# Ledger of designs, part 59: designed miniproteins, single chains, continued (5)

Each design is a single chain, and the fold is of that chain. pLDDT is the mean over its residues in the fold that is shown.

## One batch from the design tools (miniprotein)

Design m18041
Fold by ESMFold2-Fast:
Formats: C-alpha cells, sequence, structure tokens
Structure m18041 (fold): chain A 80 residues (1-80)
C-alpha cells in the first residue's frame, strides 16, 4: 500500500505546477479514496502545512490552493 508520505509529496507537486497533469490528479484522487478518514486528515494537514511554508506563494495564492484542497477532499469524501 502506498505510504501517506508518498501521497502528500504527489499532491504538493501537483499544487506547485502551473499546468498539472490531469492523469496524475486522477491517480491521486484514486489513492485518497482508498484512505481512512483519519489518514485523509493527516494528508490534508501535511499538504496545507507545505502550502503555508512555501515562500514563493502570495497569501492570496496560498488561500486559493487551500480552498482547492478543501474542494478536492469534499469530493473524495462524497465518493466514499
Amino acid sequence: MKSLEEIVERLVRILRSDTPDFDEIQEVVKELKSLTDEQLDEVRNRVIEAIKADPSLTEEERERRIQAVDLLYDYVKEQK
């Protein structure tokens, strides 16, 4: 089974890309759907921490990316 660290790294990489690969997004969604709610919360916390720690982002860009993570998680939870 894929580690939570691998999922966090993939999601952070997708969020850092100006042109994220749709196939990579679909694979991450599939991986997130396989996680427990506790594991989803852990991954979400780590991803948001990485976004907040990124010095290349403006505060508006950080807020936008955090909102994208929240929408993705709502979608994943709905599909469970």
Scores: mean pLDDT 76

Design m18042
Fold by ESMFold2-Fast:
Structure m18042 (fold): chain A 67 residues (1-67)
Amino acid sequence: MKKVELEKVGEEIYHLLLDGKEVARFNLPDELFEKVKKKVEELVGDDDSEKEVIEAAAKAAEEALKE
């Protein structure tokens, strides 16, 4: 199973890891981090491609910012 992680690398800067490899970075307020992390873990399937994982993370971040 592919391991998807969202990890803080700077102030309001997070990287998306797929099996420990950075595939994307985005700016996210620290208060939204937990919501986005949980949403990404819910949206990503076991067989999802790197592109689908990145798109899921971007969507989760956009939806969290609208709340």
Scores: mean pLDDT 73

Design m18043
Fold by ESMFold2-Fast:
Structure m18043 (fold): chain A 58 residues (1-58)
Amino acid sequence: SREDEIVEQVLAEAPPDASLADLARLTAKRAWEAGFSHDQIALAVRRLVRRVEERRRR
């Protein structure tokens, strides 16, 4: 999905040790610039948070 594409792009470009807040801001900015709806921006951010949490827990 387009939300997954934004998340993967952000994770590929940002340093692995970047804060969750920095990654969330970058994800929201890119989704907004890409013309995503508010719901799609929220979904992209939630997916980013989940991916980061899974990596940090494992």
Scores: mean pLDDT 80

Design m18044
Fold by ESMFold2-Fast:
Structure m18044 (fold): chain A 75 residues (1-75)
Amino acid sequence: MEKEEKLKELQERAYALGQRIAEVWPSLSPEQQKELTEKLQEVSRLMEEQSENPDVEELEKKLDELEELVDELTK
């Protein structure tokens, strides 16, 4: 189904972001670490809720926000 394919894509994106964050983590300020932690917790929560209350669009939006933040911090 469309939602299942999209969810898998978002899960793969989340995994890739997690690796990028782990690589740059020691170089980040405490403020940047807190901001990333808050965004990661939100994405993780939405990911857990997908099986009960699917909202792939909201998950994608939050993942896009996290990617933008990581891109800004890694450039």
Scores: mean pLDDT 77

Design m18045
Fold by ESMFold2-Fast:
Structure m18045 (fold): chain A 99 residues (1-99)
Amino acid sequence: SAREALERLLEEIAESLEDMVKTGGKVTAAQMLLRREGLEDLLKEPNEEEREEAEEIIRKIVEAYPAPEELKERRIEKLLNDEVTIRILAEALRIKKEK
C-alpha cells in the first residue's frame, strides 16, 4: 500500500541521513508518493527545532549535487518553501531519534 511504501521510505531516509545523495533521492520518492496519493496531510506538523533541522538537511542535500551556485540557491529556496519536504525530513529525524 502507499502508506506502507511511505513508512519504508521514511525509515530508509532516517538510516541514510549521513549520505546526502541517497537522502535526496528518497525524499523525492516520498514527496512524489505523498502528492500522488493525496497523503500530504498524513505527516505531523514539525515543531521549530524539527523545522530548523530539516532545513539544514535540505541545504546539505542541494550542496551534495554538482550544479552552478545560482541553481543551488533556487533549489534550496523552493525546497525550504515545500511544506511536504519539511514534514518528510522532520518525520525521518523523529524515527532516527527513537532508534
Scores: mean pLDDT 80

Design m18046
Fold by ESMFold2-Fast:
Structure m18046 (fold): chain A 81 residues (1-81)
Amino acid sequence: MKEKIIEKAREILYSLAKSPEDLERIDQAVKALENIADKMSEEDLINAIKLVAYSLLQRLGLSRKEAFELANKIAEELKKV
């Protein structure tokens, strides 16, 4: 289950990348999440991904509002996995 959640998160974040640098930033964030996933519940993992996505999306150039709204949508999509 957690592996499918991480895979889905990677796919969604990759679809939002606009440059090779964005892909590298996403890869680093996903690797960090993979390292801690085994110690978390599925709900805690989705919450961790939401926070990481919020930070990452701001670094990709989204406003705080856009990043917050999109991070929440990503979390809702991951709950369907």
Scores: mean pLDDT 81

Design m18047
Fold by ESMFold2-Fast:
Structure m18047 (fold): chain A 82 residues (1-82)
Amino acid sequence: NEELLMEALRHLREAYAALENGDSEQAIRHLREARAIAARVPGTEKALEYLDKAIAAAEAGDLEQAIEYLEKAAAEIQKLLD
């Protein structure tokens, strides 16, 4: 589980960089990959809700909102590693 959570966080870091660069397509790809990985780990329900909101915001072109929800998803995943 820890290895999968660390891989999800790696994709979230790549998504964050893409959002900072205005690359919505690349950001959405990494957000979806992080979601798919996190969904394989029990206890990630809150992180998945925030990831769904981050993906929706990125698809709408609201990159600031996408970053906010991404950060909330990352925080929920970090809690599972602590």
Scores: mean pLDDT 89

Design m18048
Fold by ESMFold2-Fast:
Structure m18048 (fold): chain A 84 residues (1-84)
Amino acid sequence: SSQGQALIDQAQALIQQAQKYLDQGDYDKSEQLVNQSGGLSMQSKSLGLTAASDQVLKQVSAIQSKIASIRQQKYFQQYMEFAK
């Protein structure tokens, strides 16, 4: 549907913005944008754009995993410094 395609286009734009904020070290803003993109992609999938929505959701998952990995590494690094 045209509505579903508009949601996918918006979700992809949010992913591009999330990646830029991630590259700048703004993990909170990147997380907000990628979560918003995920929500729009799920709505598009409910409207029948399964393949396009699944592609965007894979990108959402990849950015979320990268943010989680960076945060885990920072927490581990801080813990190691305090444990010395």
Scores: mean pLDDT 87

Design m18049
Fold by ESMFold2-Fast:
Structure m18049 (fold): chain A 93 residues (1-93)
Amino acid sequence: SDAEAQAHFQKGQEAFERGDTDTARAHLERAIELGSGELKGLALYGLGVLYYLQGDLEKAVKYLTEAAELLKESNPELAEAAEKLAKEAEEKL
């Protein structure tokens, strides 16, 4: 359900803020699995940023590119940010 996906997204963001990378990843992955549209795009963006900060640039590009596609209509500014970060990650590969 959307409510369950939102709960996982929130828990993922809270875990990320406290540096609990494994918990953040697990909750963001669950939010992507259960969510759709903008919520799925937000969770993909979070997961992409997480991988970027960990130096997993290949996964960062994958998730940030997917996030940009899902967010381009509902959140175009964040979609552009995701695309720019994906290009930056590609340049570092």
Scores: mean pLDDT 89

Design m18050
Fold by ESMFold2-Fast:
Structure m18050 (fold): chain A 67 residues (1-67)
Amino acid sequence: MVSAEEAAARIAEAALAGDAEAADRWGTLQVSKLGSAAGSRALRAGAEAGREGPFAEQVRRGADMAA
């Protein structure tokens, strides 16, 4: 649970900072581990917290998809 939230948060942070590889890892984690409510919640909280960056919109969509 914590591990999934940590992975989700790290991917979200890197993607929001403009890391394209982090955005790719985002998709991989969603189909593999982010099906859990905990992971989805962490991603959504991070994306909707108002963080700004070139991938903010993709992170928000990823969080919605992971739910």
Scores: mean pLDDT 54

Design m18051
Fold by ESMFold2-Fast:
Structure m18051 (fold): chain A 87 residues (1-87)
Amino acid sequence: KDALDYFIEGYKAYQAGDNKTALENFRKGIELIESDPEGFKKKYSLSDTEFNLMMGYVYHKRYQLTGEKKDLEKAKIYLNKALLNAE
């Protein structure tokens, strides 16, 4: 199971109201991507903007579920990078 599979399952769980399963899947997906972010971008042919938007989205969803300040800070970092790449 790769990082994208974890994010898809996490989002499905979130939509179903299963916040515990959503959080665990988002955590596993993030861990896999952060171990090799360039490899993930190459595998899915993602632009820097697309990658940064996806990572910002996932960290923001974790923040909404956990209230953890570090997830909010990570979301801001990725979203700011996406903004710079778009401008």
Scores: mean pLDDT 81

Design m18052
Fold by ESMFold2-Fast:
Structure m18052 (fold): chain A 68 residues (1-68)
Amino acid sequence: SEVDEEVRALVDEVAKELGITDQEFVDRIRTALANYAREKFGDEPLTEEEREQLREAIRRVLEAHKAA
């Protein structure tokens, strides 16, 4: 799925920026957010605005995990 590939790339980028190395957690977030993006935005390629919204959502989730 094109959306799945885009979401995985975004999760990997943000996780790298935040220094998150917990691979099991990253894999769970990739799966959860890919499913979320497909449900919210459909199976079509993400728009620039949708990518930015998703990037912010990913950042918030990963920062919350890092802070805990």
Scores: mean pLDDT 77

Design m18053
Fold by ESMFold2-Fast:
Structure m18053 (fold): chain A 66 residues (1-66)
Amino acid sequence: MAEKAREELKKWLKEKHGLSDEAVENILLSLDYFGYKTEEEIKKAKERIDKVIENGRAHVAELRAQ
């Protein structure tokens, strides 16, 4: 059920990535607006978010080396 995936996503965003409650709420509202409704869709969104954050941190590390 998508509800469990949403709760896991909220917890993961807050605990692993240190996002504020406002940022987490905005992400969930965006997922709802763009139609990420199923458990599978939410899991794909989580993977995409993780990669975006990791790529951003890697880019910042590269920029610091310049």
Scores: mean pLDDT 73

Design m18054
Fold by ESMFold2-Fast:
Structure m18054 (fold): chain A 74 residues (1-74)
Amino acid sequence: MSMEEKLEEIYEKYAPKLSPKLQEKLKEIREALLAKDYGKALELYMEMLAEASPEEAKVLNEAVSEMFRVVKES
């Protein structure tokens, strides 16, 4: 399975648990990671955490941690 396929799978797993605004941010993080723009990915993640509820923050931490692990292992 490619890195793109793994990141898409993570997005599909976690996005339904997030608000539409956070879903769009998570998609942008995925695209930044695919472009290897780690600085932008971290910036977007911090923006998401500022807007997330405590419940959404937990989901975001799980999603982003899995995405970064996939990128580091690639």
Scores: mean pLDDT 81

Design m18055
Fold by ESMFold2-Fast:
Structure m18055 (fold): chain A 75 residues (1-75)
Amino acid sequence: AAAEAAAQARAGELSDKGMERFNKIVAEIAKNDPSLPEELKKAVEAGDPAARRAVVDHLADQGYTYLALKVREVL
């Protein structure tokens, strides 16, 4: 159905923009939090969804609950 195709296209666009915003957030976090593993940063840039989830979990554990929630909203 056209509605399903439109929903899929919108989800794709939001996902692409979410990835772009997430990459910017990761770069900013890397500048302010050197405790983030370099391997994790590289995996996120490579598009690994497991690494992406690990970064969000790491932010929550570090007390950046608000930032972790914000990242989830853009993914």
Scores: mean pLDDT 60

Design m18056
Fold by ESMFold2-Fast:
Structure m18056 (fold): chain A 86 residues (1-86)
Amino acid sequence: MKIAQSAADTGKARVEGAGKLGDEARQRISQEVQNLTQQLAGTFPEHAEEIRKIGEDAVQAILSGDAQAATEAANKAADEIKELVE
């Protein structure tokens, strides 16, 4: 669906950006990723548990401060959510 694709792309951009930004931006982006994950879990309740786990892993990568890990988490989260809901 259009919503799932748009949301996954937004989440990927947020997580990828966090790895290259300072701590304040990482905190903000982690909150945005959490909010997006909750919205997607509400939209696709059949996949809610998986979507939340994907979001939690992405947030942990963001907060680690490793730009490569954050970028990898962004790609993984976007791909997994798209495969799960599309």
Scores: mean pLDDT 68

Design m18057
Fold by ESMFold2-Fast:
Structure m18057 (fold): chain A 94 residues (1-94)
Amino acid sequence: DPAARLQAIRANLERHVSPEVADAMVALLTNASDEEIRRLLERAGVTEEQKEAILQAKRGELPDEETLKKLMENSTPEVRGLLSVAILSAERNS
């Protein structure tokens, strides 16, 4: 059951990240619309710059190496996790 699997994934993520971050991660994994992901990232307290980078990564468009390094250096573990999930989602859907 895909719904039960997603619920289990969300519950497991919620043990390590905030509920808002877990919701955003599930949306990235399920290839939700950019609009839905943007709303969830906003609720998770992600900055405009980080939000844009995550959405670009979801589309298979990575920022240049220097910009990505700056984002990673100034990001929380949760934001780094969101970026990683976005990259993985793009790889899987390509």
Scores: mean pLDDT 77

Design m18058
Fold by ESMFold2-Fast:
Structure m18058 (fold): chain A 61 residues (1-61)
Amino acid sequence: MEEIREELRKLAKELVKKEDISTALQKVRDFVDKHVTDPAERAQLLRELEELIAKEYEKLK
């Protein structure tokens, strides 16, 4: 997996533990917007990360 994708997944999991879901999503979106310039790739990564964040929060319930 690309290094950026791995870093984003790690960041998302870390944020889920420290932040509420809205804040975690906002920070992940901000990071992707800064580091991924291709709109299609950005949209795909955001979708994957939003799903990951939702799953991580589901584990907390």
Scores: mean pLDDT 75

Design m18059
Fold by ESMFold2-Fast:
Structure m18059 (fold): chain A 90 residues (1-90)
Amino acid sequence: DAAREAGRLAIEAGRYYIELGKKNSSPGLIEVGERLIEMGRLVLSGDREALQRALATAEALLDAARAGRVGPLAELATRLIELIRAALAA
C-alpha cells in the first residue's frame, strides 16, 4: 500500500531530522522533521483531501531542498511525491 509506505517513510525521516536538528542546534532541520511527521499523519489518515495536502507539502519541500541544494532531502521528497501520487491514483 503506497499510502502506508509513504506515511511510514515520512514519519521515520521526520524523527531522524528532528534528532539531527537537536544534535546540531538547527531549528531548520527540526522544522523539516516536524513537517515530515505531519505529512506522514495526513497520508496515513487515508482521506483524499489529506493526501492532496500531503502532496502539496512534499512538493514545497522538494522546491526548498533544490533551492538549498540539499540532495538527500530532495531525493526523499521526490520518493514521497511518487508514493503519494500512487496512493491518489488507487
Scores: mean pLDDT 86

Design m18060
Fold by ESMFold2-Fast:
Structure m18060 (fold): chain A 85 residues (1-85)
Amino acid sequence: DEEKLIEEVSRAAEEAAREAVRSGKPVTATVEMETDLSSSEAFKAGVLAASAAVRAAERAGARVTDLQIRVEGKKVTITLTVEPA
């Protein structure tokens, strides 16, 4: 669901951000979720999750430099790359 996707992606972004700050190197994270949403609803949920991820990374001292949202059937995949700010 939308809320669960936002929560999982935000958590992944925070973890990636902390690792990027610790290592001084870019970190890539991928979140995949099955959903019963329509393609358009799944894409909107992905966009909201991506927005939350950017804010989560910033709070942890990093920035999102690349972000990809893919919707394939019932699966939403969000891939983000985080760098130290």
Scores: mean pLDDT 83

Design m18061
Fold by ESMFold2-Fast:
Structure m18061 (fold): chain A 93 residues (1-93)
Amino acid sequence: MIGELLKKAIKERLDKEKLEELLEEMKKLFHEVETDASEEEKKLFEEMLEEIVREYQRILEEEKEAPQEELEEKMRKKVQELVAKFAEKVAAL
């Protein structure tokens, strides 16, 4: 699950380079699960991943002194929100 990969990233305080590697793993996971995904669905998925990266960087910058558990909770909530938004957009296609 995407949430497990993000928990690992937060726990390890992954820099931008390692976060990009994580995104590549997420793209591979999407390809394995959604082999018949349309080009539109793929674009929406990439937009979701870019938004996840932006929110992760924002949380780390704004909450740099926050406990790890608080960072994990904020990121988990944001990922759920973005995944729901992605599903809504896919359903509207």
Scores: mean pLDDT 67

Design m18062
Fold by ESMFold2-Fast:
Structure m18062 (fold): chain A 83 residues (1-83)
Amino acid sequence: FEAIESALLKGIEAAKAGDTEATRSETRKAIDLALQSQLSDEQLKRVQELEDEFLALVKENPEMLEAVQAAIAEYAARYEAEA
């Protein structure tokens, strides 16, 4: 859980700094960690709060939003390929 929270917080800081590549990298780390983890309802709620804050920042920068969406799509494609 702490690793997921740390990755999301680093993603938020990277987004505030306008670092698209760091934002994309931290997004991938958070997704990978979340998939490997069984989270409690309280932990899921905390992750959702951080995710909402992160997305609000990313929406302010179209290039960053595109990079994050591309990372999510690549992840979804990898998941379908394994199924």
Scores: mean pLDDT 71

Design m18063
Fold by ESMFold2-Fast:
Structure m18063 (fold): chain A 90 residues (1-90)
Amino acid sequence: DEEAAYAAVEAALRAEAEANEPFVEELRPKAEELYEKHKKDVKTVEDLREFLEEIGLPEEYQPQAEFLIRMAEAARAVSEAGVSVADVAA
């Protein structure tokens, strides 16, 4: 069940977001600014991960960077699920 799988991923990411909210809120504007500057060269979640590694993000920021990548991946999965029509509502 693709819908149930996405819901489980979202629930897990929301729980992780809640636990890391202070750090995410502090780093999100900076990460988004860097992404906006380079978004024409970063078009997938994989490109985003490579971009963050290439710019030499400090180790102390890596958990937050991974969290942002997971959020972007979840948003993409939800967007893809939103286009498809579920055969079963389970």
Scores: mean pLDDT 54

Design m18064
Fold by ESMFold2-Fast:
Structure m18064 (fold): chain A 84 residues (1-84)
Amino acid sequence: MEKRKQIEQAGKEVYEKAAPQLSPEARELLGRAIDALVESALHGIDPEKAAKVLKRALEPRLSPEDFEVASEALDELAKKIKEI
């Protein structure tokens, strides 16, 4: 299904853009959060609501600098998924 591939591709692109700016631990956590956001969207969950929940889960686990990058990445992905 084309929509599934577009959502998965959007997640990959957002991760590849953000990952170089993050610590190795933050990269792994962002990767998992992106996978969760993609899966949530594929199950019909509002991507903005899913991103908000995932940002709250990441906040205590990341430095403020890594969290800012990860938060921006999740918001960008949610916006891209809404356009699909």
Scores: mean pLDDT 85

Design m18065
Fold by ESMFold2-Fast:
Structure m18065 (fold): chain A 72 residues (1-72)
Amino acid sequence: EEEEAEAIALPIIRAAAAELAARVPEARPALDAALAGDSTGAHDAAATLPAEVREAAREAVGAAQREAAAAI
């Protein structure tokens, strides 16, 4: 069940991350690290972003996660 849920959720999250990286290139290192499972690298990269950019990225990721959860 969890493996199937991840198979549904991951493409949605990856698509959202790619869209955000295209719109906000400064967020790309943090998004790439997060998708690779490097939580420390993702956090460090995110810390270099302006607060507005970081909040926009966090909101977009949260929306994608909610969409993925609804699709499960």
Scores: mean pLDDT 68

Design m18066
Fold by ESMFold2-Fast:
Structure m18066 (fold): chain A 65 residues (1-65)
Amino acid sequence: SVDEMLQIAQEGGKQSQQIIDQTGQQVQQALEQGDLDRARQIQQQGGDQVTQISRQTGQQIMQLM
């Protein structure tokens, strides 16, 4: 149903936003410590997690279609 699709989309969006917020805080902390390599690694991992959540969310919605 459309309601189930909206719920899945909202849950995926919430999870992505949490990862974005946490990643941003951790990147800022690493930069304040002067660790550019760590900041880059954290940013890449966070981005990968958001991409994975988006793909999983899309697949779940497609399964309802």
Scores: mean pLDDT 87

Design m18067
Fold by ESMFold2-Fast:
Structure m18067 (fold): chain A 91 residues (1-91)
Amino acid sequence: SDLLERAKELKKKGLEALEKGDIESALKKLQELIKLAVEALKRGDYKTAIEIAELAIELGDAILAKYPDNLEAGIQLGLARIILGVAKLLE
């Protein structure tokens, strides 16, 4: 899936930004991952939505491990977990 390939690249770039201390770029990649997971969900591609949501959770967890008080990362991680649950329920 083109969405999944794009999602893998976004997670990679988000982790690279996080390693460089660029929290703004890492958060932007997390937000873009969540948008791709929602797009897959809207298409009825629940398997792809699950995989992208899991990538978003991995990036969100990595951001919160380094910046535990980052409210935006906490909110985005929560949204990714909700998307994962919905996609698993509907598959």
Scores: mean pLDDT 91

Design m18068
Fold by ESMFold2-Fast:
Structure m18068 (fold): chain A 82 residues (1-82)
Amino acid sequence: MIEERVEKFVKKVKEKINLSEEQIEKLREIITEELETGRFRLPDEIADELKLSEEEKKIFKKVYVEFQVDLGVEELKEAVLK
């Protein structure tokens, strides 16, 4: 489910970066749109939209790349490990 994937990602980001409630809501909106459309933004664009510091942006990029890899691995598991 899209909601479950969004919440899992948001939780990982919250563990590494202290986000406000407004930033969390905006992040949920962005990731939901990406998963619904299949069109992914650059991690820098998302970090800038959330007004993250340069240090937080580096952490966010790592978490976002891990999220993208996890999505690809899930697709491979569905294809190979039925």
Scores: mean pLDDT 78

Design m18069
Fold by ESMFold2-Fast:
Structure m18069 (fold): chain A 81 residues (1-81)
Amino acid sequence: MSEEERLELAKILATSELKYFGEKYPEYREKFAEAIRRVQAATTAEEVLAIVREAFAFVKEKYPEYAEVLDRTLARLEEIL
């Protein structure tokens, strides 16, 4: 895959996860919507990873039951990028 294809795939995976939490937890919908907008606007792997790490850290603090799933998703994003 090209670097552009890897970045696009990473954005798809990251935004799908963030969209799930925004729909599941309406009290944080705007926070996740903002994270999704920032991910979509990112132009580098480093920007995507920084935004995702921040958003996932927030989810893990509020909902620790998702820690394993999010750590696995982050590892996959790091492997893709």
Scores: mean pLDDT 84

Design m18070
Fold by ESMFold2-Fast:
Order: sequence, then C-alpha cells, then structure tokens
Structure m18070 (fold): chain A 83 residues (1-83)
Amino acid sequence: SVREEVEELEKEVEWLLKNRDELSEEEMRKKYEEIMSRINKVMAKAEEEGDKETLERAKRVAANATLVLYAHLNNKEANPAPI
C-alpha cells in the first residue's frame, strides 16, 4: 500500500533528522537518494490513485529529507567550504 510506504518513509526521515550525526556524508547521501527514489514512486502511485493525503505526506517527507541532507552537509555553524 502507498500509505504504508509513506508511513515507513516518514519514520525513516524522522529517525535521520534525530540521528543525522550518526551517519557519514556518504551514508547520508546514499540514504537520501534511496528515500527520494521511494518518495517519487509513492507520489506517482498516489497521484494515479487520487490519494491526495498520501501525495501531500510524500511531499512533506521529500522536503524534510532535503532539509536533513542540507543540515548534515552544510552545518550552519561551521564555515562552509566554497564550491
């Protein structure tokens, strides 16, 4: 079920947000890519099924996953290296 998939993704992103410092940059990037791939599949299925609630939940999970990645890679209190 797409609802079960989004619920599992919500739990994973919440865990990452609380425990981001436990992961290396490589592990965080790989996890982000995995999560985003799964979110995109959930969003496509939710849109096809007309499940607006699951679609909106998937969008929030995507935003939160991106925030976690950004916070992990770009510690706002550390001097960021120029790209």
Scores: mean pLDDT 77

Design m18071
Fold by ESMFold2-Fast:
Formats: sequence, C-alpha cells, structure tokens
Structure m18071 (fold): chain A 71 residues (1-71)
Amino acid sequence: NKKVIIYFAENTDLDKAAEVAAKIDGVESAKALPAINAVELIVTDNTSILDIVKTLQKAGFKPEGFSSEPS
C-alpha cells in the first residue's frame, strides 16, 4: 500500500471529497485534512493515482496536486 495526499482548491468540501474517494476501487481509506485543504488516502500499490484524480474531477472537485509515499 501507499499513502497519497491530494490537495484541493480553497473552500472545497473535503469531507465529501473523502467520501467519494473512499468508494473508488483500490482506495482502502480516506480522511479529510482541513488544515492543509487535502484528503489523505491509503491505496493499493496497483491503484492509479491519476484515475483517482480524474474521478474526483468528474465528481466536481478541483484537485490541484498530489504527493505519494510508501505506507
């Protein structure tokens, strides 16, 4: 598994973004981090971060960037 932090535009509903992300295949957990306007994900190693970003964009969110690290 790997940890992914997805950063969003200001005033994003991060709780809703985390809820949508948690339903994506390969996402094991999702939580909102309001202090940095981000959502933290734990994802499987075979999960495409770009597919997660595209799904969130399609759901009406504006991801501005992401970082990933081993979990």
Scores: mean pLDDT 81

Design m18072
Fold by ESMFold2-Fast:
Structure m18072 (fold): chain A 61 residues (1-61)
Amino acid sequence: DLYDRALAGYAGATTEEERQRYVAVLMHLAGASNKQIGGLMGISQSTASRRVTAGLRDLGV
């Protein structure tokens, strides 16, 4: 359910920043750590953590 909502959010995203937040949430839900997400997205672990938090907030979590 949350994964499907995050995937729908990614598909419907109109800005790059919004897409990046949903991508971070999808990786988080798949079990990736903030360090792994940072490496995969080419960003710092702290930036990855902020994107996951913002994306989850966008989803009402």
Scores: mean pLDDT 81

Design m18073
Fold by ESMFold2-Fast:
Structure m18073 (fold): chain A 95 residues (1-95)
Amino acid sequence: SEKREKALKELYENSTPESRKLIEEILKIETVEELEEFLSSLPEEKRKPALELALTIALIEGKKEIAKYAAKLLGYKEEEIEELIKKVEEEIKSL
């Protein structure tokens, strides 16, 4: 989707050089299992920032299963996750 590509480009351009490298790796992730493998390859202190970025990218890309998984690991409640997904999908449609 052109709208999702625009949102990803804006995220990338407004990110630090360190976050841009994480974005490039996270964009390759297509499954929950691939996200788990990626996170396990990182030092513990880098896992939370990578999870937050993975949640943001998955929400923009509409990768709902990855978004739900990342949000649960970050401590979001089920109700908060469903509202977050709905809100982002509505924002993307409005672009």
Scores: mean pLDDT 83

Design m18074
Fold by ESMFold2-Fast:
Structure m18074 (fold): chain A 92 residues (1-92)
Amino acid sequence: SREEVVALLRARRAGFAEAVARAVALARAAGDDALAARIEAAGAELLAALDELIAATERHGPDSPEAQEAARRAQAAGDRLAAEVRRLAAHL
């Protein structure tokens, strides 16, 4: 149902917010303030895209063109965040 999908998306958004905060803290602890800033910026873009996906799903439904387009934008933002988080492995 729409309500179940929205609840799942809100839970995922909360999980990503926590994961981003942890990744930023790890980059800072490693002394890479530039990477921390990139992870924070990419994380903010993903969280904003997830907020748009939640809003589109609530208004138009999960199978709507609006929700599908918002999901594509969220996926692209997620891919950018994943690339920055992978750079953190160089400090581990």
Scores: mean pLDDT 91

Design m18075
Fold by ESMFold2-Fast:
Structure m18075 (fold): chain A 95 residues (1-95)
Amino acid sequence: GEQRAALEELLAALEELKRAIQSGDPEAIAQALERFEAALERFRELVLPTLPEEQQEEFHKLLGDLQAALRAGDREAALAAIDKLIDFVRSLLAS
């Protein structure tokens, strides 16, 4: 349903953001970040409130790690944070 579509889009947006950062292409990174922000809004509206409190807290921690890495320009930390977010979203899709 809508929750699954939001999860699939967030996963696709994270995978695109990972590829863009790996490419070092500023235009690709800007477009991937815009897509990610839109997917993140939809996830927060449709999926996040339905999760157990422990999973909500884990998500906020993982997102915070990504945002900190992006602000610092730490490519390796950003990629590591994206991989953890991808694993988190995949775990929700597998259930």
Scores: mean pLDDT 90

